Designed miniproteins, single chains, continued (3). Designs and how they scored, part 110

Each design is a single chain, and the fold is of that chain. pLDDT is the mean over its residues in the fold that is shown.

## One batch from the design tools (miniprotein)

Design m11825
Fold by ESMFold2-Fast:
Structure m11825 (fold): chain A 95 residues (1-95)
Amino acid sequence: GKEVREEAERLVEEERPKVEEARENMPPEEALAFRRERLLELARRIGSRFGERVAEMLVAGVERTASEEELEELRLLEELIEKNVPVEEIRKILE
């Protein structure tokens, strides 16, 4: 419902500035590691609200992150959550 979407949006908004700041002040490899850890924490928090499948999907995505292409996929997930796209629609996009 709306309340769950607002919570997810708030979590994404809180994490975005921290990830961007890290990327500006760290070498690229360290910035990627920091972004990965922040996204793992975000995935765990969102999962607690939206259910186990969304959490598993986000965690698996972050754990497979080894390249800029994989990070871009995770960024798209953050964008979808920020725009309050329903969990069912996010699932369809990722299938």
Scores: mean pLDDT 58

Design m11826
Fold by ESMFold2-Fast:
Structure m11826 (fold): chain A 66 residues (1-66)
Amino acid sequence: MEKVEAAGAIAVLALDGDGHDAADKGRDYAVKGDYKKGADYVREGGRLSGRPALGAGAEATILRLA
C-alpha cells in the first residue's frame, strides 16, 4: 500500500508543470529501488512546481519505504 501512495504523490507532482521532469525521474528511481535519488528528485520537483510542501510529503513517503 505505501508504494502505491508514494506513486500517487509523485504522479500529482508530475502533472504540475515545471516540476514534471524531476518528478518523473524521481518515480523512475523509486521504482528501481533507489529511494534516496527518488526522494531527492521528487523534492526538487515540488520546489520547481511551486508546491514545496507536496514535494516534502512525497520525499518523506519515499524515504519511509527505504
Scores: mean pLDDT 68

Design m11827
Fold by ESMFold2-Fast:
Structure m11827 (fold): chain A 94 residues (1-94)
Amino acid sequence: MIRVIQEDRATASGQVVATVEISDLEDPNAKVTVLVANGSGEIVKQTEIKEGDAPIVLEKVADDTTVATQVILETEGGGIQKQEVGSGRVTVVP
């Protein structure tokens, strides 16, 4: 299971817009690529996580309040999950 939790919390370094957690994947050895894009669709950050890794905290990509952060999750096998965070989109969990 890939869980994206939308947040709006101030920190010393900026604003937290989402936390990404991975658990109970069909293949526990699968690697998930987290791509962070700005509101224009430009990929500004890329990281890889596996089941059992610590949650990834995503900070606001730009100071522009109209810019949405997009989280694109690619799983082994060609599955793609795209979620927008910081744009007012509600992520249903679990």
Scores: mean pLDDT 55

Design m11828
Fold by ESMFold2-Fast:
Structure m11828 (fold): chain A 86 residues (1-86)
Amino acid sequence: SLNVPSSAKVGDVVTVSGQAPTPVASYTLKVIRDGQVVATYQAPADANGNFSISFPVNFPPGTYTIQAYDSSTGELIGSATLNVVE
């Protein structure tokens, strides 16, 4: 599962957290707008396979898709929408 805030302002810090139903050692998080990857983050999993990362909203207002992947398999673990406003 993936937990993402529904909205954020430019300049805010957002925290994204998640877990897979099977153990995952590391996650790749992608921030996507209009089919373009605008940011990529790496997050190691804790002892239970969960992750939590914070990143600054250093991109323009708009609707973004946040996707979390298993870094080793490339499997999509989850996706959610983040609305960025001024």
Scores: mean pLDDT 81

Design m11829
Fold by ESMFold2-Fast:
Structure m11829 (fold): chain A 114 residues (1-114)
Amino acid sequence: MKSPFSDEEKAAALAEVAKMSDEQKDELIQKSMELTFPKARGLSGREIFGIFDEDGDGRITLEEFLAGARKLGADEFWSDEELRRLFNILDLDGDGVIDFDEFVAGLKLLNPEL
């Protein structure tokens, strides 16, 4: 699936994320995810990322993303096809994995008010 964001928008979001503190990144993840997944409510951004990053390598694969989303209650609201589309939107460089800064940047692009 083609990303809805331009290369310029992706680069700007990644540059902004690189200037954020860990606390600001954690708050953005928490606010974005609690709107999308009911079971994310009350978790820190680091805890949410850790649910997706099951092996702790700092990179989220499609399989880890689908498993993590289901753990966060996504299975009631999102089909596997919709979750795969969301993964592709968050995969800003198209390498088939999402790193922490890419995850934060993608969530910021989806929720520009945060």
Scores: mean pLDDT 78

Design m11830
Fold by ESMFold2-Fast:
Structure m11830 (fold): chain A 71 residues (1-71)
Amino acid sequence: EEVERIVEILKNSDKTLGEILEEEYGIPRAEAAAILNALSQKTGKKLDLNTKPSELSDEEIELLAQLVVNA
């Protein structure tokens, strides 16, 4: 399913979250920033366009993938 595919891409990338969302999914930087702000509110962590996927837990990566699917 789409969520599992996004999780796999995030776990195997060394790019920033903003770069991945824009380059892989065509999500503009402003929209990507809104998604990451929503994830920050859910997790209590400050996440932004310059955060790398390696800084996220498996649970946070799954939450991000769900937000991307609903974008």
Scores: mean pLDDT 81

Design m11831
Fold by ESMFold2-Fast:
Structure m11831 (fold): chain A 68 residues (1-68)
Amino acid sequence: MPLITGEEIEEIAKKLETLSEEERRQLLIDLGFSEVEAETLLKQSPDVIAWAVLAARNLTAEELLSRL
């Protein structure tokens, strides 16, 4: 697995905090998560969402930040 740093998680979490719940849901769907997966992730903190997105989609922090 690629090494994901706490600093990368913090930056992504900060960006996610600026989005509404609907904007976060749409982002997760656009990234290929199912409705059930998106609903589960939306119940988690932004840092957990960041971890799940980076790990599941094999995205770099830079790639994810470019979508935010």
Scores: mean pLDDT 76

Design m11832
Fold by ESMFold2-Fast:
Structure m11832 (fold): chain A 102 residues (1-102)
Amino acid sequence: EEEEVKKKLEERYKQIKVEINLAAASKDPFTRRLHTDAIIELIKETIKEFSKYPEQIKEMIDKVLKYAEEAFQKAVEKYGPELKPFYDWELERIKKEVEKLL
Protein backbone atom coordinates (compact mmCIF):
# COMPACT_ATOMS: atom_id res chain seq x y z
CA GLU A 1 0.00 0.00 0.00
CA GLU A 2 2.72 2.52 1.03
CA GLU A 3 4.97 1.33 -1.84
CA GLU A 4 2.08 1.79 -4.34
CA VAL A 5 1.66 5.40 -3.13
CA LYS A 6 5.41 6.03 -3.58
CA LYS A 7 5.25 4.69 -7.18
CA LYS A 8 2.24 6.87 -8.05
CA LEU A 9 3.86 9.97 -6.50
CA GLU A 10 7.10 9.25 -8.41
CA GLU A 11 5.11 9.09 -11.69
CA ARG A 12 3.40 12.40 -10.79
CA TYR A 13 6.83 13.90 -10.01
CA LYS A 14 8.07 12.81 -13.48
CA GLN A 15 5.01 14.47 -15.09
CA ILE A 16 5.61 17.70 -13.13
CA LYS A 17 9.33 17.67 -14.12
CA VAL A 18 8.27 17.62 -17.81
CA GLU A 19 6.16 20.77 -17.23
CA ILE A 20 9.03 22.46 -15.30
CA ASN A 21 11.47 21.74 -18.16
CA LEU A 22 8.97 23.09 -20.72
CA ALA A 23 8.43 26.26 -18.63
CA ALA A 24 12.21 26.74 -18.27
CA ALA A 25 12.75 26.29 -22.05
CA SER A 26 9.94 28.74 -22.95
CA LYS A 27 11.35 32.20 -23.79
CA ASP A 28 7.81 33.35 -24.62
CA PRO A 29 6.06 34.53 -21.40
CA PHE A 30 2.64 33.23 -22.56
CA THR A 31 3.95 29.69 -23.19
CA ARG A 32 5.98 29.78 -19.95
CA ARG A 33 2.81 30.75 -18.02
CA LEU A 34 0.84 27.84 -19.54
CA HIS A 35 3.47 25.39 -18.22
CA THR A 36 3.76 27.01 -14.75
CA ASP A 37 -0.08 26.87 -14.53
CA ALA A 38 0.15 23.14 -15.41
CA ILE A 39 2.72 22.64 -12.59
CA ILE A 40 0.34 24.28 -10.05
CA GLU A 41 -2.67 22.23 -11.26
CA LEU A 42 -0.71 18.94 -11.08
CA ILE A 43 0.36 19.79 -7.50
CA LYS A 44 -3.29 20.61 -6.57
CA GLU A 45 -4.49 17.29 -8.08
CA THR A 46 -1.73 15.40 -6.24
CA ILE A 47 -2.60 16.97 -2.85
CA LYS A 48 -6.31 16.11 -3.40
CA GLU A 49 -5.64 12.53 -4.63
CA PHE A 50 -3.08 11.64 -1.92
CA SER A 51 -4.59 13.62 1.02
CA LYS A 52 -4.15 10.55 3.29
CA TYR A 53 -0.34 10.72 2.79
CA PRO A 54 0.74 14.27 3.82
CA GLU A 55 4.37 13.28 4.57
CA GLN A 56 4.85 11.70 1.13
CA ILE A 57 3.16 14.70 -0.56
CA LYS A 58 5.46 17.10 1.32
CA GLU A 59 8.55 15.10 0.22
CA MET A 60 7.43 15.17 -3.44
CA ILE A 61 6.59 18.92 -3.30
CA ASP A 62 10.01 19.71 -1.79
CA LYS A 63 11.66 17.81 -4.69
CA VAL A 64 9.45 19.64 -7.24
CA LEU A 65 10.30 23.09 -5.84
CA LYS A 66 14.05 22.30 -5.75
CA TYR A 67 13.96 21.00 -9.33
CA ALA A 68 12.04 24.09 -10.53
CA GLU A 69 14.53 26.43 -8.78
CA GLU A 70 17.49 24.67 -10.45
CA ALA A 71 15.82 24.50 -13.90
CA PHE A 72 14.88 28.22 -13.85
CA GLN A 73 18.39 29.19 -12.67
CA LYS A 74 19.88 27.27 -15.63
CA ALA A 75 17.40 28.98 -17.98
CA VAL A 76 18.54 32.43 -16.73
CA GLU A 77 22.21 31.39 -17.26
CA LYS A 78 21.38 30.25 -20.83
CA TYR A 79 18.97 33.04 -21.93
CA GLY A 80 20.40 36.04 -20.08
CA PRO A 81 20.15 37.88 -16.73
CA GLU A 82 17.39 40.22 -18.04
CA LEU A 83 14.97 37.26 -17.80
CA LYS A 84 15.76 36.57 -14.11
CA PRO A 85 12.86 38.70 -12.71
CA PHE A 86 10.34 36.77 -14.87
CA TYR A 87 11.61 33.33 -13.81
CA ASP A 88 11.87 34.47 -10.15
CA TRP A 89 8.25 35.72 -10.33
CA GLU A 90 6.96 32.40 -11.76
CA LEU A 91 8.88 30.41 -9.11
CA GLU A 92 7.47 32.63 -6.33
CA ARG A 93 3.94 32.20 -7.77
CA ILE A 94 4.32 28.39 -7.68
CA LYS A 95 5.62 28.54 -4.07
CA LYS A 96 2.75 30.81 -2.90
CA GLU A 97 0.04 28.64 -4.50
CA VAL A 98 1.60 25.49 -2.97
CA GLU A 99 1.84 27.10 0.51
CA LYS A 100 -1.92 27.93 0.36
CA LEU A 101 -2.67 24.23 -0.30
CA LEU A 102 -0.53 22.87 2.57
Scores: mean pLDDT 86

Design m11833
Fold by ESMFold2-Fast:
Structure m11833 (fold): chain A 82 residues (1-82)
Amino acid sequence: MAHHLAIQQQVQAALARIDDILTNRDISDDQRARLQALRDTIQTAYDILARGSVSRDTALAAQQALQDAIAALNALEAELAA
């Protein structure tokens, strides 16, 4: 339960960060496309992890995709801050 709640909170925080950037920041079309792709990846990975009735390989792939997307979001925020 605690682990699932932590992942859910991490996903909600990441999506809120993306929505904040899309709404409040002046960004390029390329940066907008990257943010939308990250949003879709995070949503898809979380949907897979939330179902609980997937294969171990599918769950591991979804966890990796989620972590990679969050890392890419952190990198994009660093780019925007520069």
Scores: mean pLDDT 80

Design m11834
Fold by ESMFold2-Fast:
Structure m11834 (fold): chain A 82 residues (1-82)
Amino acid sequence: PISKDNLTKVHEVGPVSANKILDAVKGKKTTYDYPLEYPQHKAIFGYLWSKSLGQQIDQASIAEILSDYLSQSNVNELLSLF
């Protein structure tokens, strides 16, 4: 399950950013701009949103996209949480 506690373990995600990402993933935001401050938060949201829809996630492709915004260790940490 996607949780605020798990998200705050990611170096790029503080408590406020975790709340914004979780609200977006839970469908509180739709197809319009989300109140996410940085591209890395949008990338994390996109990954979690796709996973929440039960879509098959190509972890290699997602890791490549996330690596544009996060360090390799943070990418590995995020993927290991879910």
Scores: mean pLDDT 57

Design m11835
Fold by ESMFold2-Fast:
Structure m11835 (fold): chain A 63 residues (1-63)
Amino acid sequence: MSLEELAVEAFNMYSSGKTPEEVAEWLRSQGVETEEQAKDLQNLLIKYGVSKKKAEEIKKNIV
């Protein structure tokens, strides 16, 4: 799965009421383990309409 596909699924999970911790756990299960990947996902989530604070919370729970 590409980072863009992971970001779309993460956004759908978040929009469905999943917590930042649950979204981050799922992203880690998909192989997201690096600071660079987590930062790219944070930026994509912000682009999709997630607040900077919530996107930061998801990112911090990945790495």
Scores: mean pLDDT 83

Design m11836
Fold by ESMFold2-Fast:
Structure m11836 (fold): chain A 59 residues (1-59)
Amino acid sequence: DDAYAEALRALRERTVFSDEEIARAGGLSPETVRDFREGRRRLTPEQVRALVDALAAKL
């Protein structure tokens, strides 16, 4: 999977964490995480990588 598909899959599998918790781990805003999860926003490549790293490594 590419980084974008990986980020979406990781968010769906890590639904036990709140959008706020995921955002803090990835250095993003909670609104950005929520909007991405709901398909209302595209993330930059840097934001996608930060989200994937946060979800895969520690959160």
Scores: mean pLDDT 69

Design m11837
Fold by ESMFold2-Fast:
Structure m11837 (fold): chain A 70 residues (1-70)
Amino acid sequence: SEEAVARLAAALARDPRFAALSEAELRAIARYLLEKAAAGVSPEQLAAELDLPLSTASRLLALAREAAAA
């Protein structure tokens, strides 16, 4: 949903790693993460796809699931 995308994008904007990204870029990342969470992608798979630490991938998937549930 657009509401879940907006909620996740706002959460990502608070992370210093994403501070330089535009609203459109944050929404694109949020949509991508929500799709991955809905598909049941593991933190290990997401970490490999995005070249991120496992702890970061796990946190991003958790944020996406929280945004979708709210």
Scores: mean pLDDT 83

Design m11838
Fold by ESMFold2-Fast:
Structure m11838 (fold): chain A 98 residues (1-98)
Amino acid sequence: SEVELLEELIDRLTAIEQQLAAGKLTVDQAIDQALALLQDAYQRSTDPTVRAMLQRTIANLQAIRDDTSLTDQQKAVQLQMEIGALIVALSTRILLLK
C-alpha cells in the first residue's frame, strides 16, 4: 500500500531527526541514512506526486551533503527543514489517498 509506505517513511525519518537531536548520529550519518530511506521509497512508490516530492528532497539533501561552505550545524538545520517539509507534504498526501 502506498499509504503504508508513506507512514513507514515518516516514522523512519522522525527517528533519524530524534537520533540527530540526541547526538547519536553525526549530521553526515543522518543525511546518508535519510538519503537511503528516500531512495528506497522512490523505488517502491507508484504515485507520481510522491515520486516527484522524493526526487526533489533527494536532490536537496545531496546538495546539502556536498556543500563544503556549510558547517555541520548549518547542515543539521537545513536537513531538519527539508525532512520537516517532506513529512508535512507526505502527511497531506496520505489524507488525499484515503
Scores: mean pLDDT 91

Design m11839
Fold by ESMFold2-Fast:
Structure m11839 (fold): chain A 65 residues (1-65)
Amino acid sequence: EFEEKLKKYEEIVAQVRKDLLAESKTRKITRAEFEERVRKALQEAGFSDEDIEKIKKYLEEKRKK
């Protein structure tokens, strides 16, 4: 369950990054704007705020370790 949500999270983030990379050629994209786009895309895909928080925490721990 969590592993499947993690995979979907990464796919959604990658898609948002791809879309914003194309836009960044014509204008500067801020970090806040990127984070807002990711949050909106995750909510549209059915992620709860709790799920997003758990995934972010997991990825932060794994990055540090």
Scores: mean pLDDT 75

Design m11840
Fold by ESMFold2-Fast:
Structure m11840 (fold): chain A 82 residues (1-82)
Amino acid sequence: GLALEVRDALERAIAAAEELYRTSTDPADRERARAYIAEARRMLDFLESSIPQPVPLEEVLEAALRRAEEIIAEVEELKKSR
């Protein structure tokens, strides 16, 4: 389902950012990787929350999926630049 797809995408985004952090020699790339990791982890924590939200769950999941895909794309662009 969508929730599982979003979790998998966020976990892949974290893995990609962690690889960028390990392999990059550029301090700016490492700081960007740290920011991506922190953001994706916060999104995972939010989705695992049992606290009722004012926004429909499906809308939140779709936004999280889009952001995870954006993080992966940005990491790949940074890897190509270095």
Scores: mean pLDDT 79

Design m11841
Fold by ESMFold2-Fast:
Structure m11841 (fold): chain A 100 residues (1-100)
Amino acid sequence: SLSPEELGLALAELVRSLTTGTLEQLLAQGKISQAEFDAAVAGLEELVARIREIAARARSHEELYREVTALLDEFGKRSPLLAAAGTMARDLLRRELAAL
C-alpha cells in the first residue's frame, strides 16, 4: 500500500490533471471567460502546492484524509469551479483509503 506521503503526492497530481482538463473543457465550450480560467488555474496551483505540503508532513493516512478534506472544503468555498474538483478528489481519496 502507498505511504501517506505517496498517496498525498498521487492525489495532488490527480487533482491537478482532472481539474485542468475540466477547466480547459469549460473554456473551450465558452462556459467560462479567460479571466475566470486564469483565476481558477491560480487557485488550483495553490491547492496542489498545499496538498503536497500536507503530504510531506502527514504521519498517518487519517491525518492526510482529515487535512486534505478540510483544504478541499476551504478552496471549494472560495471558488465554485474548485468545488466540483473537491468533490471528485474526496471520492477518489475515499476509494484509495478503502483499498488500504
Scores: mean pLDDT 81

Design m11842
Fold by ESMFold2-Fast:
Structure m11842 (fold): chain A 61 residues (1-61)
Amino acid sequence: SLTVSDVIREVNRLRSTGQALLDRGRATGDQALIARGQALIQEADQLWLNAGRLGAELSRS
């Protein structure tokens, strides 16, 4: 089963990877790396928000 620790680990992995790609893309002017980095950070933020919403919903049920 998916745990809160698993979600936190995945969010941190996506953010770290996304930030590294974004920094590399900005340093080299690589628009594809910038776009990929931004997409991973957005995915991390969405995963975090969805996990929070699910937790709130389960607490009300």
Scores: mean pLDDT 83

Design m11843
Fold by ESMFold2-Fast:
Order: C-alpha cells, then sequence, then structure tokens
Structure m11843 (fold): chain A 78 residues (1-78)
C-alpha cells in the first residue's frame, strides 16, 4: 500500500458552514488528493475528493424530519 501524508491546509467557519481542507501527499511529496469537508449549520455535510481523474462529491443531508440522505456525484476532469 502507498504511504500517504495528510495535512490540514485550511479551516474556516462562518454563520452558515464550517469548511476544512486537507491535502494528501505521497511518499515523494507529490499532491495526489485534496479532501474538502463542509459542515453546514442546517445539518448538511459535503465531502469533496479531488484527484487527477476528477472530482467526487459525497453529500449527506439531514432531511426535514430527521432522516439522513446520502448522495454520491462524480464529475470527470475536462
Amino acid sequence: RTALTVERVAESEDDVKKTTVYRVRDAAGNETLTVTETVYKDGTREITLTDAGGTTTFTTSKAVGGNAITVLERTAAE
């Protein structure tokens, strides 16, 4: 398995959301993956994975009524 280094490169919070950005590097120090986690005050959580192949977004929302909905979307790089 490839050894990876995970680094927190940014964190911000406002009245509507908290966003944390992580950078993943391989053993040679090359950036292979960016992970962005956004937690909204309305109970929505979004995790975005960005690599050389494109962006994959996972969204988990607490639906009105207390049920969680998870959606997976992937966008290919152009």
Scores: mean pLDDT 63

Design m11844
Fold by ESMFold2-Fast:
Structure m11844 (fold): chain A 66 residues (1-66)
Amino acid sequence: LPELQEKVREAVEKGDYRKALAEFTEEARKISEDVAIAVEFTAHYQEILDRKRREELEKLRKELEA
């Protein structure tokens, strides 16, 4: 993102606003795809953690009831 900000600033200084906008849009699109993958991975990981917590709680409850 800081590198992208620098490139956009340089293009604007040269008066090539259209090129700056195109570079920004393309990089944002690539980042969006990576973010989507990260979000999906995070959701799966959170589900595994929640399942393990439930399993631990159920084990503790059964020990208390025995």
Scores: mean pLDDT 69

Design m11845
Fold by ESMFold2-Fast:
Structure m11845 (fold): chain A 96 residues (1-96)
Amino acid sequence: SMEEIKEITKELSELALQLMKGKISLAEFKEKLREIVSKYPDLKETLEKEVDRLYAELERLVAEMKRTSDPLRHAILGARLIAELTEVEINLRKAA
């Protein structure tokens, strides 16, 4: 349902923010992504694909964040995260 997609997107956004702030590790982030997939079995195939893509991109973003303290570069990386989360929502809506 559209409400489930909103819940998934909110959970993914909150988790991604925790990762970007260094509050959770990449390993813990991956584990929590798998927990989200298990909560929504009807969307499992699409959601597994989307969380794998999101994990790969956030791994790259976290690495870039660690290489720079430039506020403008951090803003660009933040915008890229929002774009990735938006793509997840679009793909989940197409599968619903």
Scores: mean pLDDT 84

Design m11846
Fold by ESMFold2-Fast:
Structure m11846 (fold): chain A 112 residues (1-112)
Amino acid sequence: SMAAREIEEAGQRLLEASRAGDAEAAREAGQRVVEAVKQTDDREVIEEALRRLLEAGVEALRRGDAESARAAADALIEVAEIAKEKGVLSEMEAELYEGLARLIRGVAAAVA
């Protein structure tokens, strides 16, 4: 699907931005993932988006890039909420991803 390709491309751009310390590119790529998720009800595609956002957030933290970590975490929260609203994620699944995103944001705030 178009959404699956956009999530793959935007997710890769987000990971590259997180590795480069490019917070603006990370925010733009995260927003592209969020918009692509709005256009799909495919559980596997949405779960791939969640995994890519989580990976980018963790990579940004590993690099000490608090701003890129926050961008990935904010996008992860939005995707989890959208997926829950669509009925693709259960309440517990959405809470798990939101919890992981809040952990990333908390660590980013502590090291900034």
Scores: mean pLDDT 88

Design m11847
Fold by ESMFold2-Fast:
Structure m11847 (fold): chain A 74 residues (1-74)
Amino acid sequence: MIFLDPSKLEPGETRVVELEFENPDSEIASVRMRVTITRAEDGTVTVEVEAEVTYSDGSVERYRQTLVYQFPVP
């Protein structure tokens, strides 16, 4: 599984991680997740998580969350 440490990003750097899997033999037919991590020059890190879960009955659930972290500047 992919693990990203936002404190290891350089100022102005953006990282994107996408995960997808499909399992037609489960109650969850497919899962798609995207995580976007951006570090600003002032040390502010923004993490955006978007997940979409499709169930075997055809129902779809979407989750979106934005997290902001401030790291001390020297």
Scores: mean pLDDT 69

Design m11848
Fold by ESMFold2-Fast:
Structure m11848 (fold): chain A 85 residues (1-85)
Amino acid sequence: SAREEEIRATAAEAAGKALEAGKREELIEGLREMAEDAERLGLHEVAEQLREVARLVEEGKLSPEELTERMAEIQEKALEFLAKR
């Protein structure tokens, strides 16, 4: 449990840094590129969720914790898709 808590704390800290002024635009671009890659792989739902996260980041509507949580949900969805192959 201590390791899971450390990983979550580290992810939230990284998310906070990515949401800082001057880095937000780079994060938005990276999320959109990941969405394009997901689309090419047939991960249409993952691509849609990544585009939604990029939009919320652009609008300033995500906390570091919310960004971390949404990215974890997207990762879980991608892993479910891969497990079905």
Scores: mean pLDDT 77

Design m11849
Fold by ESMFold2-Fast:
Structure m11849 (fold): chain A 83 residues (1-83)
Amino acid sequence: SAEELKQRMLELGKKAEELYKKALTLPKDVQEQVDKLMKEFQKLMGEAYKYIKQGDLEKAKKYIEEAEKIIKEMEKLIEEAEK
């Protein structure tokens, strides 16, 4: 449903903000990589929202799934940098 997809987007947005905040405490090269991933994440979320508004929930879901992959990549990058 559109409500379920919007809830998934809200949770992803919260997680992205938490990861970005953690990255601010890490070396500049890691922060620059997270900045690039965040920019890509924001573009994917914008496309997902656009398709939700158009009623194309299948396309919206695909963009949300791609955004989830970006979040996992950010998590891995930050986890490896914190070691």
Scores: mean pLDDT 88

Design m11850
Fold by ESMFold2-Fast:
Structure m11850 (fold): chain A 59 residues (1-59)
Amino acid sequence: SSQLEKQKLDEQRQKNLEIGKKYSEKTGDTSLGLGIGSGLYNPEVRPSAERIKKIFEQQ
């Protein structure tokens, strides 16, 4: 269980970094990209993930 929990957290962190990089590249908003990468905007949280998805889809 603890091993699975660590794996989920590591995957979440990597996902945050990837989304942050893509967001910065597409919008030029490095501040928000850093926030995503640092985990301030958690992609697993439905509201944050939906918000990020809309940014990529609408811009």
Scores: mean pLDDT 61

Design m11851
Fold by ESMFold2-Fast:
Structure m11851 (fold): chain A 71 residues (1-71)
Amino acid sequence: SVKEVYREAAEKAREMGDELTAKVAELIYEHGPENVTVEQIAKELGVSKEEAEEARRRVYDLMKEIIEKRQ
């Protein structure tokens, strides 16, 4: 069920045209949230640390929205 939330977050981000946030959600799905650092996102996706941090925060916001709708 936790993995399903990350997949839904990636799908929602992609629907919004936010490919960076979608790719970050996919990285979290593969490696787990504790293992997906800002530095890893920046290196893997070729973006700045600032952009990586913002995208990671957007994934958390999407996850919160998905969880709230399930309750």
Scores: mean pLDDT 81

Design m11852
Fold by ESMFold2-Fast:
Structure m11852 (fold): chain A 85 residues (1-85)
Amino acid sequence: SDVEKILELIEQIGKEVEKNGSKLSEEDAEEIADNLALAANAAYEGDFKTAIENLEKVKELAKKNNLKKVAELADEAIELAKSLL
């Protein structure tokens, strides 16, 4: 399902963030982790508007820290979530 794909993308984002931990401040890493958890919860509950808002924050932080793959995965998750609105 598209919901399962969104959750898979959120998991992939988390793994990419862990791989790039040395490029992130502790504060930015925590904020990304918090927004990923909120996005996953929202998507699981069918609240795609909230999931998109939290994924947009992840994308913003990824761009700030030059995490290109994280930003690309966040965009893919956002597009899927928008298709479910």
Scores: mean pLDDT 89

Design m11853
Fold by ESMFold2-Fast:
Structure m11853 (fold): chain A 69 residues (1-69)
Amino acid sequence: GAEEEREKLFEELKEKLIEAGLSEEEANRIVEMLKEKQLDIETLRNHIENLEKDPKLAAAIMKAELEKA
């Protein structure tokens, strides 16, 4: 279901953030922020795609958004 797909995407997002050079703590903070925003599955998939295409830039953008939140 949608909940299972969403949890899988958050797990993948966390793994990609850690691969991009973030600590587990930092990656968890970003994931929790995105959970609070109640992002749809399409938006989560786009974040994962951005991390795959340019991990450093995508991680920096997400970090900046966390600092602003």
Scores: mean pLDDT 79

Design m11854
Fold by ESMFold2-Fast:
Structure m11854 (fold): chain A 80 residues (1-80)
Amino acid sequence: SEEDIRELHKAFVEFEKFAEEAYKKMTPEQKAKIDKLLTKVLIEYTRALHELRTHGNRQALEDFKEFIEKAKKEIEEIAK
């Protein structure tokens, strides 16, 4: 639904803001690790968006939200 797509976009934007704030204090090596993770998040976002648009599969939204929560934790570990 349009509501599910809107919710997916909101989750992605909130993650981008989180990642941007994390970048402010990172070393070049930490930034390289985050860049790889951001690429994976973008790919998963595109897949979830396609799945919602073509099949209305709400599970794709839930899977994406779970993926970004794991990605946020990975960013926090890299920042240590």
Scores: mean pLDDT 86

Design m11855
Fold by ESMFold2-Fast:
Structure m11855 (fold): chain A 87 residues (1-87)
Amino acid sequence: SREARVEEIERAIREAIAEYGVEEVNAQILRQVEAARRAAESGELSEEQKRATAEELEDLAEALARIPGMEEAAEAAREAAEVARAA
């Protein structure tokens, strides 16, 4: 289910925060989200690839919204998902 996938992403992010700290994990996620957004805007992705990217970014945004200190990354992922769906 989508909920199980979001819980898995949340667990992985929380584990990364425990190892590297919230600031480093936030910076890494923001870089990955920006890369995904640029790929979606490139015009080179198929409709199926854009949909998959949007779904992954939406799941990421939901997981990030559950973690204190990750609000900026959650919003960036949500905005990137909207770009992927609109492209």
Scores: mean pLDDT 87

Design m11856
Fold by ESMFold2-Fast:
Structure m11856 (fold): chain A 81 residues (1-81)
Amino acid sequence: SEMMPKEEVEQVVEEDIENAEEEVKEEIKTAKPEELEEMLKGLDKAEEAVKKGLEAGLLDEELAEKALKVIEKLKELIKKA
C-alpha cells in the first residue's frame, strides 16, 4: 500500500486538535482557579512538546504552527478567566 500523503495525515490531526480545543474551552468556563492553573501547566508542556517535536523533525511545520496557535488561544482564555 502507498503511504498516506502528509496532507491527509495533517487533516486527521487537525480534526483532533479542533475537538480538543472545543472540549478545553468548555472546561475553562466551569473550572475552579486551581484547575485553571493545572490546565495552564498542561498547555505549557504541550507547547514545549510541539516545539521539541518540530526541532526533532517529528512534526510538520504547518501542523506545529496550528497546534501552537490553539495552545496560545487556550492560554489567553485561561488568563482572562
Scores: mean pLDDT 72

Design m11857
Fold by ESMFold2-Fast:
Structure m11857 (fold): chain A 92 residues (1-92)
Amino acid sequence: VKIKIQAYVDGKLLEEVEIEDDSAVAALEQAAEWIREQLEKHPELEIVITDEVSASLGINAGMLALKIAREFGLEAEVEFSDNKVVVRVRPA
């Protein structure tokens, strides 16, 4: 499976990662770790997740981002579109 995750602040791309793995679970674990690192650096950011194969993996990664943001005491909103999931994170 393959997913692309991008972190934006004020419309500027800060960092991106492409995660490719034979296991959806392993891909999601890698996504969760990368998202935690981004949120530790930037309490206000927009995370864009693109699933090149299946919308379900992108949705699961977006839900993980939402959960991680809330664990950090941040407010988060999720928006779903055709092949993209956008998670907007702000200080609470």
Scores: mean pLDDT 76

Design m11858
Fold by ESMFold2-Fast:
Structure m11858 (fold): chain A 73 residues (1-73)
Amino acid sequence: AEALAEEEVARLEAEGYRVQSAETEDDGETITVSVRAIREGPEGDALLLALRYGRDGELLERREVVLPGFPQP
């Protein structure tokens, strides 16, 4: 469970995002990994990533949403 979150965090960081939070929920049946990441600089964007895995670690669902233009107050 935790290892799956670490892999997704590492991948996002390799793509230029900085992970702000990562949550893993394990109910014994499925593992849900929820990640919030942000890319800083002149093109600041936020990314929300939700991943759901089965018992065997197989990816059942992947959803990512990019939120453009977080104004820095």
Scores: mean pLDDT 70

Design m11859
Fold by ESMFold2-Fast:
Structure m11859 (fold): chain A 77 residues (1-77)
Amino acid sequence: SRAEALELTDKMIAYLEAQAAKATGEQREVLEEFIGILRETKAMIEAGEPFSVVQERRRARVEELAARHPDAVLPPL
């Protein structure tokens, strides 16, 4: 459901914010950008966007992040 998707997204954001606080350098930058992607995802879900549109936007943003930081460890989805 939309409520479950929002709850899961909020939990993931909180987890990543805690990890970013412990990270430095490029890893912190990557975590902060990933948090930004999740916040965009949350806003889209709250706006009532179709999940297919949300998924495609998130995928594109994650691919762009990975391309800019090839040596960084991306969080598991």
Scores: mean pLDDT 83

